# Designed miniproteins, single chains, continued (2): the designs that were tried, part 45

Each design is a single chain, and the fold is of that chain. pLDDT is the mean over its residues in the fold that is shown.

## One batch from the design tools (miniprotein)

Design m5546
Fold by ESMFold2-Fast:
Structure m5546 (fold): chain A 85 residues (1-85)
Amino acid sequence: MMKSLDEIALEGGRLLRRADDIMRYIMGFGSDEQRKEAGRLYRELMDLLLQMDDAIKAGDVDKAQEYLDRMRELLKKLEEILKKS
């Protein structure tokens, strides 16, 4: 089912909170390699979040969904780093 802009915004916020939790753990307990990779992915996720917010403000549901899907892929990569810790 196509999500509304409100649903996209709420899911983006949930993804961000999960990413923040993962980043706190990796920054505290991860290796140097894990911290570098996670930091890169987190910066990319933040850039996508800003682009998603701009798409939401423009009323572009398709673009907002596209950015949300890309954020989900980055979160999965962050979770894989966490699993190896």
Scores: mean pLDDT 84

Design m5547
Fold by ESMFold2-Fast:
Structure m5547 (fold): chain A 69 residues (1-69)
Amino acid sequence: SKEEIKEEAIKLIEEGVKRGGFTREEGLRLAELLKQLGASDEEIDEVGVLASLGRKEEAIELVERAAKR
């Protein structure tokens, strides 16, 4: 479901930010989950940038916004 996909994406962001970075595999998985939620390539890139900067709350807000569409 969209809710399960959203939860997995949020968990990946939280774990990556806490760890101080994402593996290539984690980054690709996050992008795929966001694509399944209907996020555009631009939105996926924005989430990735925010997460890489440790801006966890803003990255999660974009994921939640995408899931509501």
Scores: mean pLDDT 84

Design m5548
Fold by ESMFold2-Fast:
Structure m5548 (fold): chain A 73 residues (1-73)
Amino acid sequence: SDMKKALEALEKSGKESIEEAEKVKKEHDDPGSSVRMLFAYMGAFDAEGAKEALANMNVDFQKWSKEVLEKAK
């Protein structure tokens, strides 16, 4: 029974971490916030969320890289 409570507490902690990462992402649409999202899903053992966050992070990094190069002109 104690193991069930420990797993539920871990799952709740993971959900809170994801919610916090989502707030940061809404305030800042940058590479750092996308990395935070990936690690939040990984820490919550949300494999589907982590996979989607990783795919989105790769696309976003390519987009942001081009924007940085354009602004450097």
Scores: mean pLDDT 74

Design m5549
Fold by ESMFold2-Fast:
Structure m5549 (fold): chain A 69 residues (1-69)
Amino acid sequence: MSIVEKLLAIPEEQWDELLEKLSEILGFDLSALKSFLDSLSDRRPFLRYLGRELENHPDPEAVEKAREL
């Protein structure tokens, strides 16, 4: 299963926890994205985008952590 498929399989109610895990893996500030994500009517396109970014991430350890989600 691809990272994108794994992210999209996670229930919407767990997406806040998912974003916290992704911020830890990628080392970015979740608070900067929170307002943007809350403005979206459908977050699935953004999750597909993040999944593809993770699949192409230059750090192999970050990619492996994302696969374990």
Scores: mean pLDDT 70

Design m5550
Fold by ESMFold2-Fast:
Structure m5550 (fold): chain A 82 residues (1-82)
Amino acid sequence: SMIQEMLEKAVEIAKELGEEAGIPEGMSEVMQYQVRVSYLIIEGAPEEKIIEEVRKGAEIAGLPEEEVEKMIARLLEVRRKL
C-alpha cells in the first residue's frame, strides 16, 4: 500500500512536470520513461540514474536540452523531498 501510494504520487508529479514542459499528449514512450523515473525516485536511486533515465525519455520525445535540464532539476527536487 505504501509503495503504491508513493508510486502514484511520483507518477502524478512526473505527469505535472511533463505538462509544464509541453510534452505532446500522445507520447506513450515518454510516459513510460516518466514512470521509470518515478520508480527510481521511490527506490531512492542515485541522482545519476534518474538523470540518465530522463535523458533517454527526452531523446525519444525530441525535447530540447533546455527542457531536459528543467525536468531534471524538478525531478531531483521531488526526490530530495521524498
Scores: mean pLDDT 69

Design m5551
Fold by ESMFold2-Fast:
Structure m5551 (fold): chain A 87 residues (1-87)
Amino acid sequence: AREAMLAALTKPVDDLKKKALDAIKKGDLATAQKQLQQVQQIAQFYAQISDLARQLGATDLADLYDQVAQYAQQVAQEIEQALKEAE
């Protein structure tokens, strides 16, 4: 159940990563930059709701959301590195 929820929440991040890397390969750096911004927004959103869940005592949900935020941050770094190498 927990693993399925994590997979469901991280799937949009994986889809954005694929779109960003495909855009970079095609030389569409503007599209890749927009995908990067969306991944960064997802990371910030999950970090914020993780903090809120922790304050409300929902530790299991806070840990799940924090894990999603950390994964999105990692994906953002991978896209940033690919963009830097393409420029």
Scores: mean pLDDT 87

Design m5552
Fold by ESMFold2-Fast:
Order: C-alpha cells, then sequence, then structure tokens
Structure m5552 (fold): chain A 86 residues (1-86)
C-alpha cells in the first residue's frame, strides 16, 4: 500500500504540520491526526471538521469528501491542505 506525505497548514499557529498516511486512510482521520500533532483537540464530528478544512485554492472540503480516501480523491504525495481554526 502506498504511503503519502501531506502538508497541513494550521492558521492559528501559522505553521505546516507534516503528516504521513496510507492512501486508503479517510481524510477525516488524516486531518484529525494533523490537529493532534499541532496540539489541538479535533472536532467531535466530521460536520464540524468540514467547516474548518480548505484546499490550497481556498475552497472548503465537502463533508462527503472527508469520508473519502486520498486515493479516491486523486490526492498525491506532497499534497497541501489548510485548517482554519476559529
Amino acid sequence: MTTLHFKVYITTIKKFVDIEALEDTPLSTILKEALKQAGFEPPGSDEELAKIVFLPNGKPFPLEDLKKTPQELGLKDGGEMAIALQ
């Protein structure tokens, strides 16, 4: 199975968190792990997580896409995402 490396920008700390995940891991799991590595408690629901997650182009992630894997979404090694904590 292919392991992918992602960079997740956390707006509150103004830093990228490097995260390693299998291509078949749901995005919600990957993003919650990135938040934990940054020292934050992940939201208790995927619906709340979807409100704070963005693609590099500034578009929010649809809730349905958070349940999909990087492989299903066509995300590749070195992909970037952002989390905007309020």
Scores: mean pLDDT 77

Design m5553
Fold by ESMFold2-Fast:
Structure m5553 (fold): chain A 100 residues (1-100)
Amino acid sequence: SLLARLEVMERLLEEARRALEEGRTDEAIELLDKVGVLAYIMYQDPSASPEVKALFAEIVALTQEFGRLYRERNGKIPKEEMLRFLERLEELVRRAREAV
């Protein structure tokens, strides 16, 4: 089920990228929050290795940092900065997929 949950995370990130490209910023934030929630569930999974858990912990931390920044700036984050957060999340998910 770890692979199936990773596939869901990959789809959520693809949807978030599309939302950002189309200017649907609030929808992209909601999708990234869902990625963080799913990563936390996977972090708590006893079948996940310590290496995989460390990657999910990084995904949780990054989504929490992004949500905090978004709130502090009243949603006024440049698109390029948001895309850089998304690229970092995509790389962490890719690494988690390779480690499962």
Scores: mean pLDDT 86

Design m5554
Fold by ESMFold2-Fast:
Structure m5554 (fold): chain A 65 residues (1-65)
Amino acid sequence: MSEVSEQVRKMAELGASPQQVNRLVSAILKGDDKEVKKVIDEMAKNGSDKKELEKVAEELKKAVS
């Protein structure tokens, strides 16, 4: 329904935990680019595709403006 909901679903499909999704969304809403990068790096270490995670994060930033 919202673009945010679509990106959250994509993160879950990439293997993100609910806690990781919440951390990334909160960091994006705060404009905390350092925390956004940290969460993406942690998820990538768990086997998630870093490029796809970065793409989802950028789409979330656009959706929340």
Scores: mean pLDDT 77

Design m5555
Fold by ESMFold2-Fast:
Structure m5555 (fold): chain A 64 residues (1-64)
Amino acid sequence: SAFQEKAKAVAAELLKVKDNPEAQIILEGNASAEELVEAAEKLYEAGLISEESYEFIKALAEGK
């Protein structure tokens, strides 16, 4: 499915920066919606994840 393919791509990008604290917050899967958005924004602004990955994580936080 399109969701599974995007989730796989996002996970691959996060695993490339797995030692980053913000990436760890997202990968552990226990973060609040606010924590997910803040972590994703930080990674995107640092150029560590793509805009597509950032939007995907934001959509997860919004429950979409």
Scores: mean pLDDT 83

Design m5556
Fold by ESMFold2-Fast:
Structure m5556 (fold): chain A 85 residues (1-85)
Amino acid sequence: SQFTVLRKDYTQGEFEDGVTTTAASYYGEAVDAEGIRYTVRVSIEVGVRLEDLEARARELEAEAAARIAAKEDVVIELRLAAAAP
């Protein structure tokens, strides 16, 4: 797929025993050849389990795919913390 990146900022996270030991973040903006705009925000705190992150990522991938198929702008927001809401 062809797209143009408009902005990108990120920090790397670390894992130990399948749990985050450092906070990680990503922000990105892009537009594809069809004019669909993408905004991605990722915020992962310390103490997040890898399996919970993977499950949430799969949900967001399915949502993004549906929006792309509908030719709608895509906003992906992933925020995970160790504490339950």
Scores: mean pLDDT 72

Design m5557
Fold by ESMFold2-Fast:
Structure m5557 (fold): chain A 85 residues (1-85)
Amino acid sequence: SLPPAEVRVSRDAQGRATAEVELRDPEDGSLVKGKGVADRERATGIGEGSDSPVSKELAYRLSQLAAGAAAHVAGAPELRTEVKT
């Protein structure tokens, strides 16, 4: 299961939502990031971490968490996620 993480969400004047979340890889201490951006139609999430399997899995999970949070705030029915190393 994903460790507890704090999601920071903001909304702009045009109704776009941005969500950011960060977590440290428990094996190597590297920082793993998730960012989500959503409008009324779609949310996109990007996870960024190291090449380790644990960091890649965390990046995927954080991308989904951030995209979901942004989607919820903006009212987006569609979400997509990707991981960047």
Scores: mean pLDDT 80

Design m5558
Fold by ESMFold2-Fast:
Structure m5558 (fold): chain A 112 residues (1-112)
Amino acid sequence: MSLTERQLEIARLVAEAAYEGARRTLERLRQRARRDGNEPMLAVVDEALRRLDELYERGDYGGLIYIGLNLRTELLRIAREVLGLDEEQLRELIEFAGIGSHDLAAVEDELR
């Protein structure tokens, strides 16, 4: 991919902002899960933080921007993987949680 130096600089700045924002949100969720003794949620958040930090260390700006824009969808994907939920169980969980139709469509597209 042939990006100009200016485009690369903008991508880096946006990726750094996305990383900081996502990490802050995940750290707050981790603290709440620890306080509430919610071990399944703690496992999901810890895995999300690990993936986020790995993308940052690799300089994967596209991955960082994607996570920053799609943090809710990514957390649901990780919850499916960590908790062993199948696609039907995940849809039922999303419906039960009152997630809006836009969020549902985004999650379903990601699970294709």
Scores: mean pLDDT 72

Design m5559
Fold by ESMFold2-Fast:
Structure m5559 (fold): chain A 99 residues (1-99)
Amino acid sequence: MIVTVEVETDAERAVEAAYKAGEEAAREAIKQGGNTAVAVVRMPADTSLKTAHEAGVAGARGAEEAAEKEGYRAVASVAMATRGPDTTTATASVLMEKE
């Protein structure tokens, strides 16, 4: 089962918001007996792709660190940044395995 946490924020808060979304997604996925956490952070369209990518990386890190605290290991992670007409989006996807 996949748990997705979505948040909308400004560029200045994107990294912090992504980390927290990743933590929440991982904890909720583990609670539900799932193994995949997804964090989606939407920022203003003028946000740099570099900032969006750093937010995606932070989201993956948040999920990985939350998984480790629950006795799981992150076995794969993907961070993406995409620019749309209305928003710049960061996505982090983390696959977890129980140790």
Scores: mean pLDDT 86

Design m5560
Fold by ESMFold2-Fast:
Structure m5560 (fold): chain A 83 residues (1-83)
Amino acid sequence: SLEELKEELLEQLDRNLDKYMKDMDEIGADQSVKDELRKEYEETKKKLEEAETEKELIKTFVNGNLRMIGLLTEALLEVRRRE
């Protein structure tokens, strides 16, 4: 059902956030970047809760994760530029 898919994607988003935050800590990212990551997580979570179709759920989940991964990539590159 749509509700079951929504619950599974929300649980996966929570697991992804935990992993992304751990990766941020391991690379030594600033607190400001971690705060941006958390904000992106919260916005994606809200959009998933408001989604009315499976297509919207999948697009929202994928795009949200891509933005979060983008933040991780930018943080990693910035840390390497400081070396």
Scores: mean pLDDT 88

Design m5561
Fold by ESMFold2-Fast:
Structure m5561 (fold): chain A 90 residues (1-90)
Amino acid sequence: EKELYDRAVLSDPELFKQRRETIEKLLEASAAEDPEVAKHVEEIKQAREDFLNGGDIEEQNKRLQAAYDRIKALHPDLAAKLDEETKKFL
């Protein structure tokens, strides 16, 4: 039951923060090794900032999806690691 799970995990926001930081570290590490990945990581950051500044959620989702798709195409092993990390808190 998702509501029960979400309540249990919301009692530990540090766990979610730690997993978000792990995903960000994986992206930054790949960006440091490959300038093509770095461009797409910057697009992800920019899309999030634009949304926080009153941008459209649908536009953000399209930009994020496009950037993630490009990163996954460049590094399929990174895609597998990202999926593994997102799975750990679901």
Scores: mean pLDDT 70

Design m5562
Fold by ESMFold2-Fast:
Structure m5562 (fold): chain A 75 residues (1-75)
Amino acid sequence: SKEERVREAVERQFEIIEKLIEEGRLTPEQIARFEELKRRYEAGEDPSEILKELVELETELGIREIEAGVDKLLK
């Protein structure tokens, strides 16, 4: 389902951002934004809205590669 694919995409984006945090590539403000998104996802908020905000954060970070199909899940 679309909902299952969105949840899988959110989880994959969390893994990508966590790796970037380990590499020291995020500011404290960006880490705080990521942690808030993860908290909201764990609280049961709409995964599509979480994914949209993750894509916005990744765009701000200058990450050139977004997983294939993520944009299609948000449209």
Scores: mean pLDDT 76

Design m5563
Fold by ESMFold2-Fast:
Structure m5563 (fold): chain A 83 residues (1-83)
Amino acid sequence: SSLAELIREVLLREAARAGVDLSEEEIDEFVDATLEAIEGFGLSEEEARRFIEAAAKLEVARKLNDVEAVKKYGAIIREIQDK
């Protein structure tokens, strides 16, 4: 789907910016989980865009062991999901 393509593109962009290498399996798992979350929480188009950006940054932060970034993006995701 076009949404799955967008999620993949955003993740790859954030990974490239941070110098993080992701396997195809990690990328596919991220895309599937992000799509499921968007549908499961009934996110609007605007909320989905914010969720995708925060989720990609969180994934990259986890790979870098950036504890403060993980907390920051995790909080943003929780705020979006709590609506």
Scores: mean pLDDT 86

Design m5564
Fold by ESMFold2-Fast:
Parts: sequence; structure tokens; C-alpha cells
Structure m5564 (fold): chain A 75 residues (1-75)
Amino acid sequence: DADHHALLEKTAAEADAIIAEGLAAMAHLPEEERARLRAAAERVAALLREAAAERLPLEETRARLRALAAELEAE
């Protein structure tokens, strides 16, 4: 799916800017909460960058995101 790969590459390329904007909006939150959200966002961004670099299929990308979400919930 060409649309999936194009969106994945764009999202991966913009990940750092998206994270920075989100964290700036959350300056009122406690440090522990902001650190937790930053760590989670960075892990998602790393997964998206890897998926883009490997040109993973949509279903494989979804499977990896679901696994990461489950891991983050367990923390």
C-alpha cells in the first residue's frame, strides 16, 4: 500500500516536531508525568522510524504498535 508507506515516512520524519509541540502544551503537568509521556512518545517515534526504514506492511506496523501499547500499559 503506497499510501501507507507515504504516510508512515511523513509521520516518522515529523515525529520529533510533533513530540516537541505536544510536550510544550503539557508544561503544566508534573515532571514525572511529562517524563513518562516523553518516553512513551519517543518509543512510538522510534518504532515508526524503523517501520518506515524497513517499509513494513500496514498490518506488521499495527502489530508492533499494539505490542508497544500493551508494554506501555504494563508500566
Scores: mean pLDDT 74

Design m5565
Fold by ESMFold2-Fast:
Structure m5565 (fold): chain A 65 residues (1-65)
Amino acid sequence: AFKVTAVATKDYTAKTATELTIKKGDKLTITKKVNDTYFEATNLSTGKTGLVPITYLKAESLKLK
């Protein structure tokens, strides 16, 4: 499957076991869009996979000049 790289724009602490804790500046790989609120992503700093709010990430699939 195609993977999208994202950067955490602010800190987020997981509220459930299915959510992912991230820190501002962490690099993530988005593996799936679950719904309009959450991505499934892997935090490359921790190696953990979980749900993260879309608004906490800056994701780019294509960069145009």
Scores: mean pLDDT 75

Design m5566
Fold by ESMFold2-Fast:
Structure m5566 (fold): chain A 66 residues (1-66)
Amino acid sequence: MDAETLAKGIAKAAEAVSDMIPTAEAAAVAREAGGDQALASAASLAMGTGVPPEDVRAALRVLVAS
């Protein structure tokens, strides 16, 4: 999956899961990308489904830069 497609998925998930507590690893990935708590929660879901942290970080950078 390319970073742009994953970024769109994460953005939609962030709207639905903004109240979810992210994992420590997902919160660290989101901070490195410049994302907020909602993006950290969405990143936690993506990583929980087996998406590598490196791919999630790249996708979050696309979202933060747009």
Scores: mean pLDDT 74

Design m5567
Fold by ESMFold2-Fast:
Formats: structure tokens, C-alpha cells, sequence
Structure m5567 (fold): chain A 62 residues (1-62)
């Protein structure tokens, strides 16, 4: 269970980090501000959801 949780966390964090990098690049242009905000929000949501699922799995395994 722990190794599966670790793999899931790594994958989720990787996706969130990539979305944040894309958001930062979009934010470099004035016309990209709205897209940057959307990408940052999506990354934050994925990260939070991934952490909640990991905690839920660990709790069920106990």
C-alpha cells in the first residue's frame, strides 16, 4: 500500500508541477494572465485531491 501511495503522490505532484510551469509561462504575456490563473488553480486542485486520496488509502490500510 505504501509504495502504491508513494507512486500516486509522485505522479499527482508531477502533473501539478507541470501545470504550474505551463501557468508561469502563460503568465509571462499580458494576454495569458487568465490562462495562467486557470492552470495554477487546476494544479492546486490536483495536488490537494492527490494528498486526500493518499491519506484515505493509508487510513484504510491501518
Amino acid sequence: VQSAVDAGLAAGRGIAAQLREEGAKAGETPSGAARAAQLFAEGDRILADTEKRAQDLLKRAA
Scores: mean pLDDT 75

Design m5568
Fold by ESMFold2-Fast:
Structure m5568 (fold): chain A 110 residues (1-110)
Amino acid sequence: SEEAEKLIDLAVELGLITPEQAEEIRKQLTPDTTAKEVLFLIIKHLTGKGITDEPDKTLREVLEKYLDPETVEKFLELIARLTGKSLEEVEKMTFADLIEAEFKPLDEIK
């Protein structure tokens, strides 16, 4: 979907994933793939673990086990942009909170 492609492009622009990693994620897309589903594909690609299995832990606590600190900060920035929340609010979010979170239309993300 257009929303899925825009999220992948945003993740590349933030330096969260490489263009090469983005192409591997694009191979898994269907026309019905949502932006949120793409986010979880990015997480799975980065961690290899399907970190949605740890819903009660904060995003930082789970990601810091698999990613370097710079990549963790880039991921939290992506979530802040997607949700419209402050970075401080995003640091307190769990994966359960992320699953339930409403994303802003990607055309409105700045």
Scores: mean pLDDT 77

Design m5569
Fold by ESMFold2-Fast:
Structure m5569 (fold): chain A 98 residues (1-98)
Amino acid sequence: SLLEKAEEEIRRLADEGYQRAMAAAPPSVDEEKIREIADELYRAALEGLRTGDQQQMLDGANEALEKAYELSPAVARALGQTASRIIDAAEKARKELE
C-alpha cells in the first residue's frame, strides 16, 4: 500500500541518517544516543504521516535536533539533513493519501 511504502521510506531515511551521523560523530559520542535521536525523528515523521499533524511532526523533529546539537554539532548537522528528507517524505505521502 502507499502508506506501507511511505513508512518503509521514512525508516530507510532514518537508518541512513543514523549511519551518516555515526560517521560524522567524534569517538567520544555514545552511538546509542545517536540511535535514540534518529528513532525520535522517525517517530515524529511516522506520527505526522499517520495523523496529518504537521506542527506536531515539526515540533518533534526540532526537539530531536536540539538533543543532537547538545550531543555534537556534527551529529546535529547530519541528522538535520535527515530530518528535512524525512519531513518531506512524510508530507508528500500524506498529500497523496488525502
Scores: mean pLDDT 85

Design m5570
Fold by ESMFold2-Fast:
Structure m5570 (fold): chain A 85 residues (1-85)
Amino acid sequence: AEEALRAGVAAAAAGDYEAAIAHFRRAVELAPESPVGAAAAYLLGLVLKRQGKDEEAREWFELAARIFEKHPEAEELAREGVRAI
């Protein structure tokens, strides 16, 4: 899961949003209700918003917010990802 999160961040930083989306979705699938899954869902929302998919982005932000409530450490992972992209 952590490898998929890192790969997604690297792809997004390079402007490859299609690859970033695939990697972030993979990270959520591997660890859905975890700090890594929450960070991946949040970053997926940001990439979707940049593509103009605001409604889909909102759904992922809502998922990330729910997991952040249960796993506050996930917010730090999400902030690290945001700084990289």
Scores: mean pLDDT 81

Design m5571
Fold by ESMFold2-Fast:
Structure m5571 (fold): chain A 84 residues (1-84)
Amino acid sequence: ASLSVVVYGVYNELDIAEEVAEALRAEPEVKVVVIVDSGDTDGAVEKLKKLLEPDKEVIVVKGDLATKEGVEEAVEKGKEAAGL
């Protein structure tokens, strides 16, 4: 497929950030990872970005994952940031 972008929402997942990063790094078709920062991620966004950056392009966007409108806005911001 021509689209090699994953939008991943992060909410306070510090304990599993390494496992999530390892799983994403193992996907050869994924070239760009868009991380949605809900604002309460307890350093998980920074940890994921550092783990992914050597192998993937990482884009971080802010979004409210608690509302449908916030999720739609985060997806749109992620698409725009990825050049979609």
Scores: mean pLDDT 66

Design m5572
Fold by ESMFold2-Fast:
Structure m5572 (fold): chain A 73 residues (1-73)
Amino acid sequence: MSPEELAKGRELFRQTVLKEHAATGEYGPFQPIVENPAIPAEVLNSLSPEQLDRFMAELARTGDLAEALAAVL
């Protein structure tokens, strides 16, 4: 998996979480992930190239980070 793919996945992850929770200022179970940038990178780094591609496709399809992660993990 390329560093560029990981960086794009991480940024999409952050943007999705921020979009979903921006109005409330509360991120619920994602609060530690939003506040600790190392966690999103570690999660994304655990994915194979095929899993990352599926994650990105599912995230684009559903717009739901949790559902997209559940579909891949």
Scores: mean pLDDT 57

Design m5573
Fold by ESMFold2-Fast:
Structure m5573 (fold): chain A 69 residues (1-69)
Amino acid sequence: SESQRRDALLSGARTVERYRGDRDRSPRVVAGIGEGLRRLFGSEVGDRVLERRDDPDAAVDVLREEARR
């Protein structure tokens, strides 16, 4: 549902923010969130998050922008 999608996007953003300072874990966290979103809600947002796996701040921006919709 749209509410579940929005909650997933915001939860993802908070998780990326939590790990943004961890150079080794941050890309894996972003990739995990992007793959999860792609699997559950379709490729459009998931792919945009995956494209930014090495830029956690940009990944957070995509997630929050999509949650606002």
Scores: mean pLDDT 84

Design m5574
Fold by ESMFold2-Fast:
Structure m5574 (fold): chain A 57 residues (1-57)
Amino acid sequence: TDFEKMENAVKESEKKGLREITEKLKKLRDQAYASTNEDERSRIAEEVLFLVEVAKE
C-alpha cells in the first residue's frame, strides 16, 4: 500500500543517513495519516515517491 511505501521510504532514508530527507518524509507521512482528503493524500504520496527517487541516489 502507499502507507507501506512511505514507511519503507523513511526506513531506507534513515539507513542512508539522509537526515533532512528523513525528517521531510516523516512529516509527509504524518500529514497523510492525518488527512481525510483523498486528493491531498495522493499528492503527498507522489511527493514521498519523488523523495524516494532522491534517496535511491
Scores: mean pLDDT 74

Design m5575
Fold by ESMFold2-Fast:
Structure m5575 (fold): chain A 53 residues (1-53)
Amino acid sequence: SHSVRLQVIRGLFQIAKDTIEMLTERGAVSRAEADRLLAEIDAQLAELDAQIS
């Protein structure tokens, strides 16, 4: 159950990353801002993944 929960959350964060990239391509978000947001999402994923270490 814990592994399944983490996999679902990872999928949701992947959707968020894809959305940020799309918005960047459309000029709604700068590349620099997108890079910061992507780094924040990756940090959140690392925090969640630490639960299974």
Scores: mean pLDDT 81

Design m5576
Fold by ESMFold2-Fast:
Structure m5576 (fold): chain A 81 residues (1-81)
Amino acid sequence: SLEELQAVGRETAARLNALGVPEEELTRIDAGLAVIIASMVAKDERGLALARESLLRLAATLPPEARAVVLEAVDRLEALG
């Protein structure tokens, strides 16, 4: 459901904030997750693939703990859609 997808986004933001991820990076990650959710709802396979790749590239620049949280969020969203 959309509610479950949005809950993943909120939980991910809270976890990353607790890890001390800067506000600028939190905003970019939140935007990336929102595009993934929107693409899943729209059944836009190409948009989903592009959003996923962009977010994974961003995640690669994060510390290991924060990267793991973002990767888990992507996996959780894909499992729900």
Scores: mean pLDDT 86

Design m5577
Fold by ESMFold2-Fast:
Structure m5577 (fold): chain A 73 residues (1-73)
Amino acid sequence: SGVDEALRHLQEGARYLADGDFEKAIEHLEKALKTEGIPPSAREHAKKALEYAKKGDSYGAAEHAGQAITELE
């Protein structure tokens, strides 16, 4: 499902954030946001994760990626 695809990309994005690989984290967060049918709250957290990742803020990015993951589980 689209939810399962988004969850996988959010989990990969969070892993790359933990590794300090912002380029790959951004790629996976963008792929998560391109999936259809995710709840609006999870989508907003994923958007904030992407925004913080683009700014190089690993803490802000990880917090919001984690919230998006929790909402899809």
Scores: mean pLDDT 86

Design m5578
Fold by ESMFold2-Fast:
Structure m5578 (fold): chain A 72 residues (1-72)
Amino acid sequence: MHIEAEGPDLPQVLQQVKEKMKKLGVKIGEEVETTLTFTSGGRRVTLVGPASITIDENGKERVSLGDVRVVP
């Protein structure tokens, strides 16, 4: 399973990833491969690597990035 998301900033891209993961039935703690594209400091950035849904200290779901790499 591979999830791609693109947006104007990292928070919006992570929100898209979470929505796509939930739609695909990805479980909490399950890693999926992602390609994330966003703008940071006026530059286009692409990250590739695993992401998962985790639960924070308030019991809310968030996306955590694993060992991701920057693609040129």
Scores: mean pLDDT 84

Design m5579
Fold by ESMFold2-Fast:
Structure m5579 (fold): chain A 54 residues (1-54)
Amino acid sequence: MVEEKVTEAVLELQKEGIYPSSEQIFEAMRYALEKGEEVTVEDIIEHIKALMKE
């Protein structure tokens, strides 16, 4: 389920000392839902980092 992938992406970022905002997490969830089952945890991480412009 895409929700589990978003949770994993956020946890991986937190391990790196990166803490996405609630708004960034919400946007990442919408991105993952739009992509569907083919989305990967890495795709979600890259999308969040792009939202943070890093």
Scores: mean pLDDT 79

Design m5580
Fold by ESMFold2-Fast:
Structure m5580 (fold): chain A 96 residues (1-96)
Amino acid sequence: APSVAEQMQMTVKPNALLRALLEKLGETRETYTVSDVLNLIGALATEQNLWGPNENFSLIDLSGTELEELFGVSSVDMRDIQGLLDRILKNSTVLE
């Protein structure tokens, strides 16, 4: 399997659900690096005020959001890079 660093450099085409979420940030590109998508998920969490209330700025509460539908989980930890990469790749087509 590719390393985290190699996965971060992959170019991906987001699926329709992920694209709709990225468009909420004004992001309308056809393709992104996985690193770009990961950063945009963090930006979306900030815009939607999804960060955990217990001073844990790495936890995102997805409950009742479109991200819960997309990822199939009620919360994510932004420090779990591999788990986030797996979810991004599952919702994207890898190019090149």
Scores: mean pLDDT 76

Design m5581
Fold by ESMFold2-Fast:
Structure m5581 (fold): chain A 55 residues (1-55)
Amino acid sequence: MEERIERVVEEAKGKSLDEAFALLNREIQELQKELDRETVIAVAKEIAHRILDML
Protein backbone atom coordinates (compact mmCIF):
# COMPACT_ATOMS: atom_id res chain seq x y z
CA MET A 1 0.00 0.00 0.00
CA GLU A 2 2.79 2.49 0.86
CA GLU A 3 4.25 2.06 -2.66
CA ARG A 4 0.85 2.86 -4.19
CA ILE A 5 0.42 5.94 -1.97
CA GLU A 6 3.93 7.16 -2.90
CA ARG A 7 3.20 6.64 -6.62
CA VAL A 8 -0.04 8.68 -6.52
CA VAL A 9 1.61 11.47 -4.49
CA GLU A 10 4.59 11.57 -6.89
CA GLU A 11 2.20 11.78 -9.88
CA ALA A 12 0.45 14.75 -8.21
CA LYS A 13 3.73 16.73 -8.08
CA GLY A 14 3.74 19.62 -10.56
CA LYS A 15 -0.02 19.42 -11.14
CA SER A 16 -2.53 22.17 -10.38
CA LEU A 17 -4.66 21.85 -7.24
CA ASP A 18 -7.69 20.80 -9.33
CA GLU A 19 -5.69 18.16 -11.23
CA ALA A 20 -4.14 16.81 -8.01
CA PHE A 21 -7.57 16.35 -6.39
CA ALA A 22 -9.00 14.84 -9.60
CA LEU A 23 -6.16 12.28 -9.42
CA LEU A 24 -6.98 11.58 -5.74
CA ASN A 25 -10.69 11.10 -6.55
CA ARG A 26 -9.84 8.68 -9.39
CA GLU A 27 -7.59 6.66 -7.05
CA ILE A 28 -10.35 6.52 -4.38
CA GLN A 29 -12.74 5.06 -6.99
CA GLU A 30 -10.19 2.34 -7.87
CA LEU A 31 -9.47 1.54 -4.20
CA GLN A 32 -13.20 1.08 -3.51
CA LYS A 33 -13.23 -1.85 -5.98
CA GLU A 34 -10.57 -3.77 -3.99
CA LEU A 35 -10.63 -2.64 -0.33
CA ASP A 36 -13.09 -2.25 2.54
CA ARG A 37 -14.52 1.19 3.34
CA GLU A 38 -12.40 1.81 6.47
CA THR A 39 -9.15 1.03 4.60
CA VAL A 40 -10.16 3.23 1.64
CA ILE A 41 -10.86 6.16 4.01
CA ALA A 42 -7.51 5.69 5.80
CA VAL A 43 -5.55 5.53 2.52
CA ALA A 44 -7.44 8.49 1.01
CA LYS A 45 -6.69 10.64 4.08
CA GLU A 46 -2.99 9.75 3.88
CA ILE A 47 -2.77 10.58 0.15
CA ALA A 48 -4.67 13.86 0.63
CA HIS A 49 -2.42 14.84 3.55
CA ARG A 50 0.79 14.18 1.57
CA ILE A 51 -0.53 16.01 -1.52
CA LEU A 52 -1.47 19.09 0.54
CA ASP A 53 1.97 19.05 2.23
CA MET A 54 3.71 19.34 -1.17
CA LEU A 55 1.46 21.90 -2.86
Scores: mean pLDDT 79

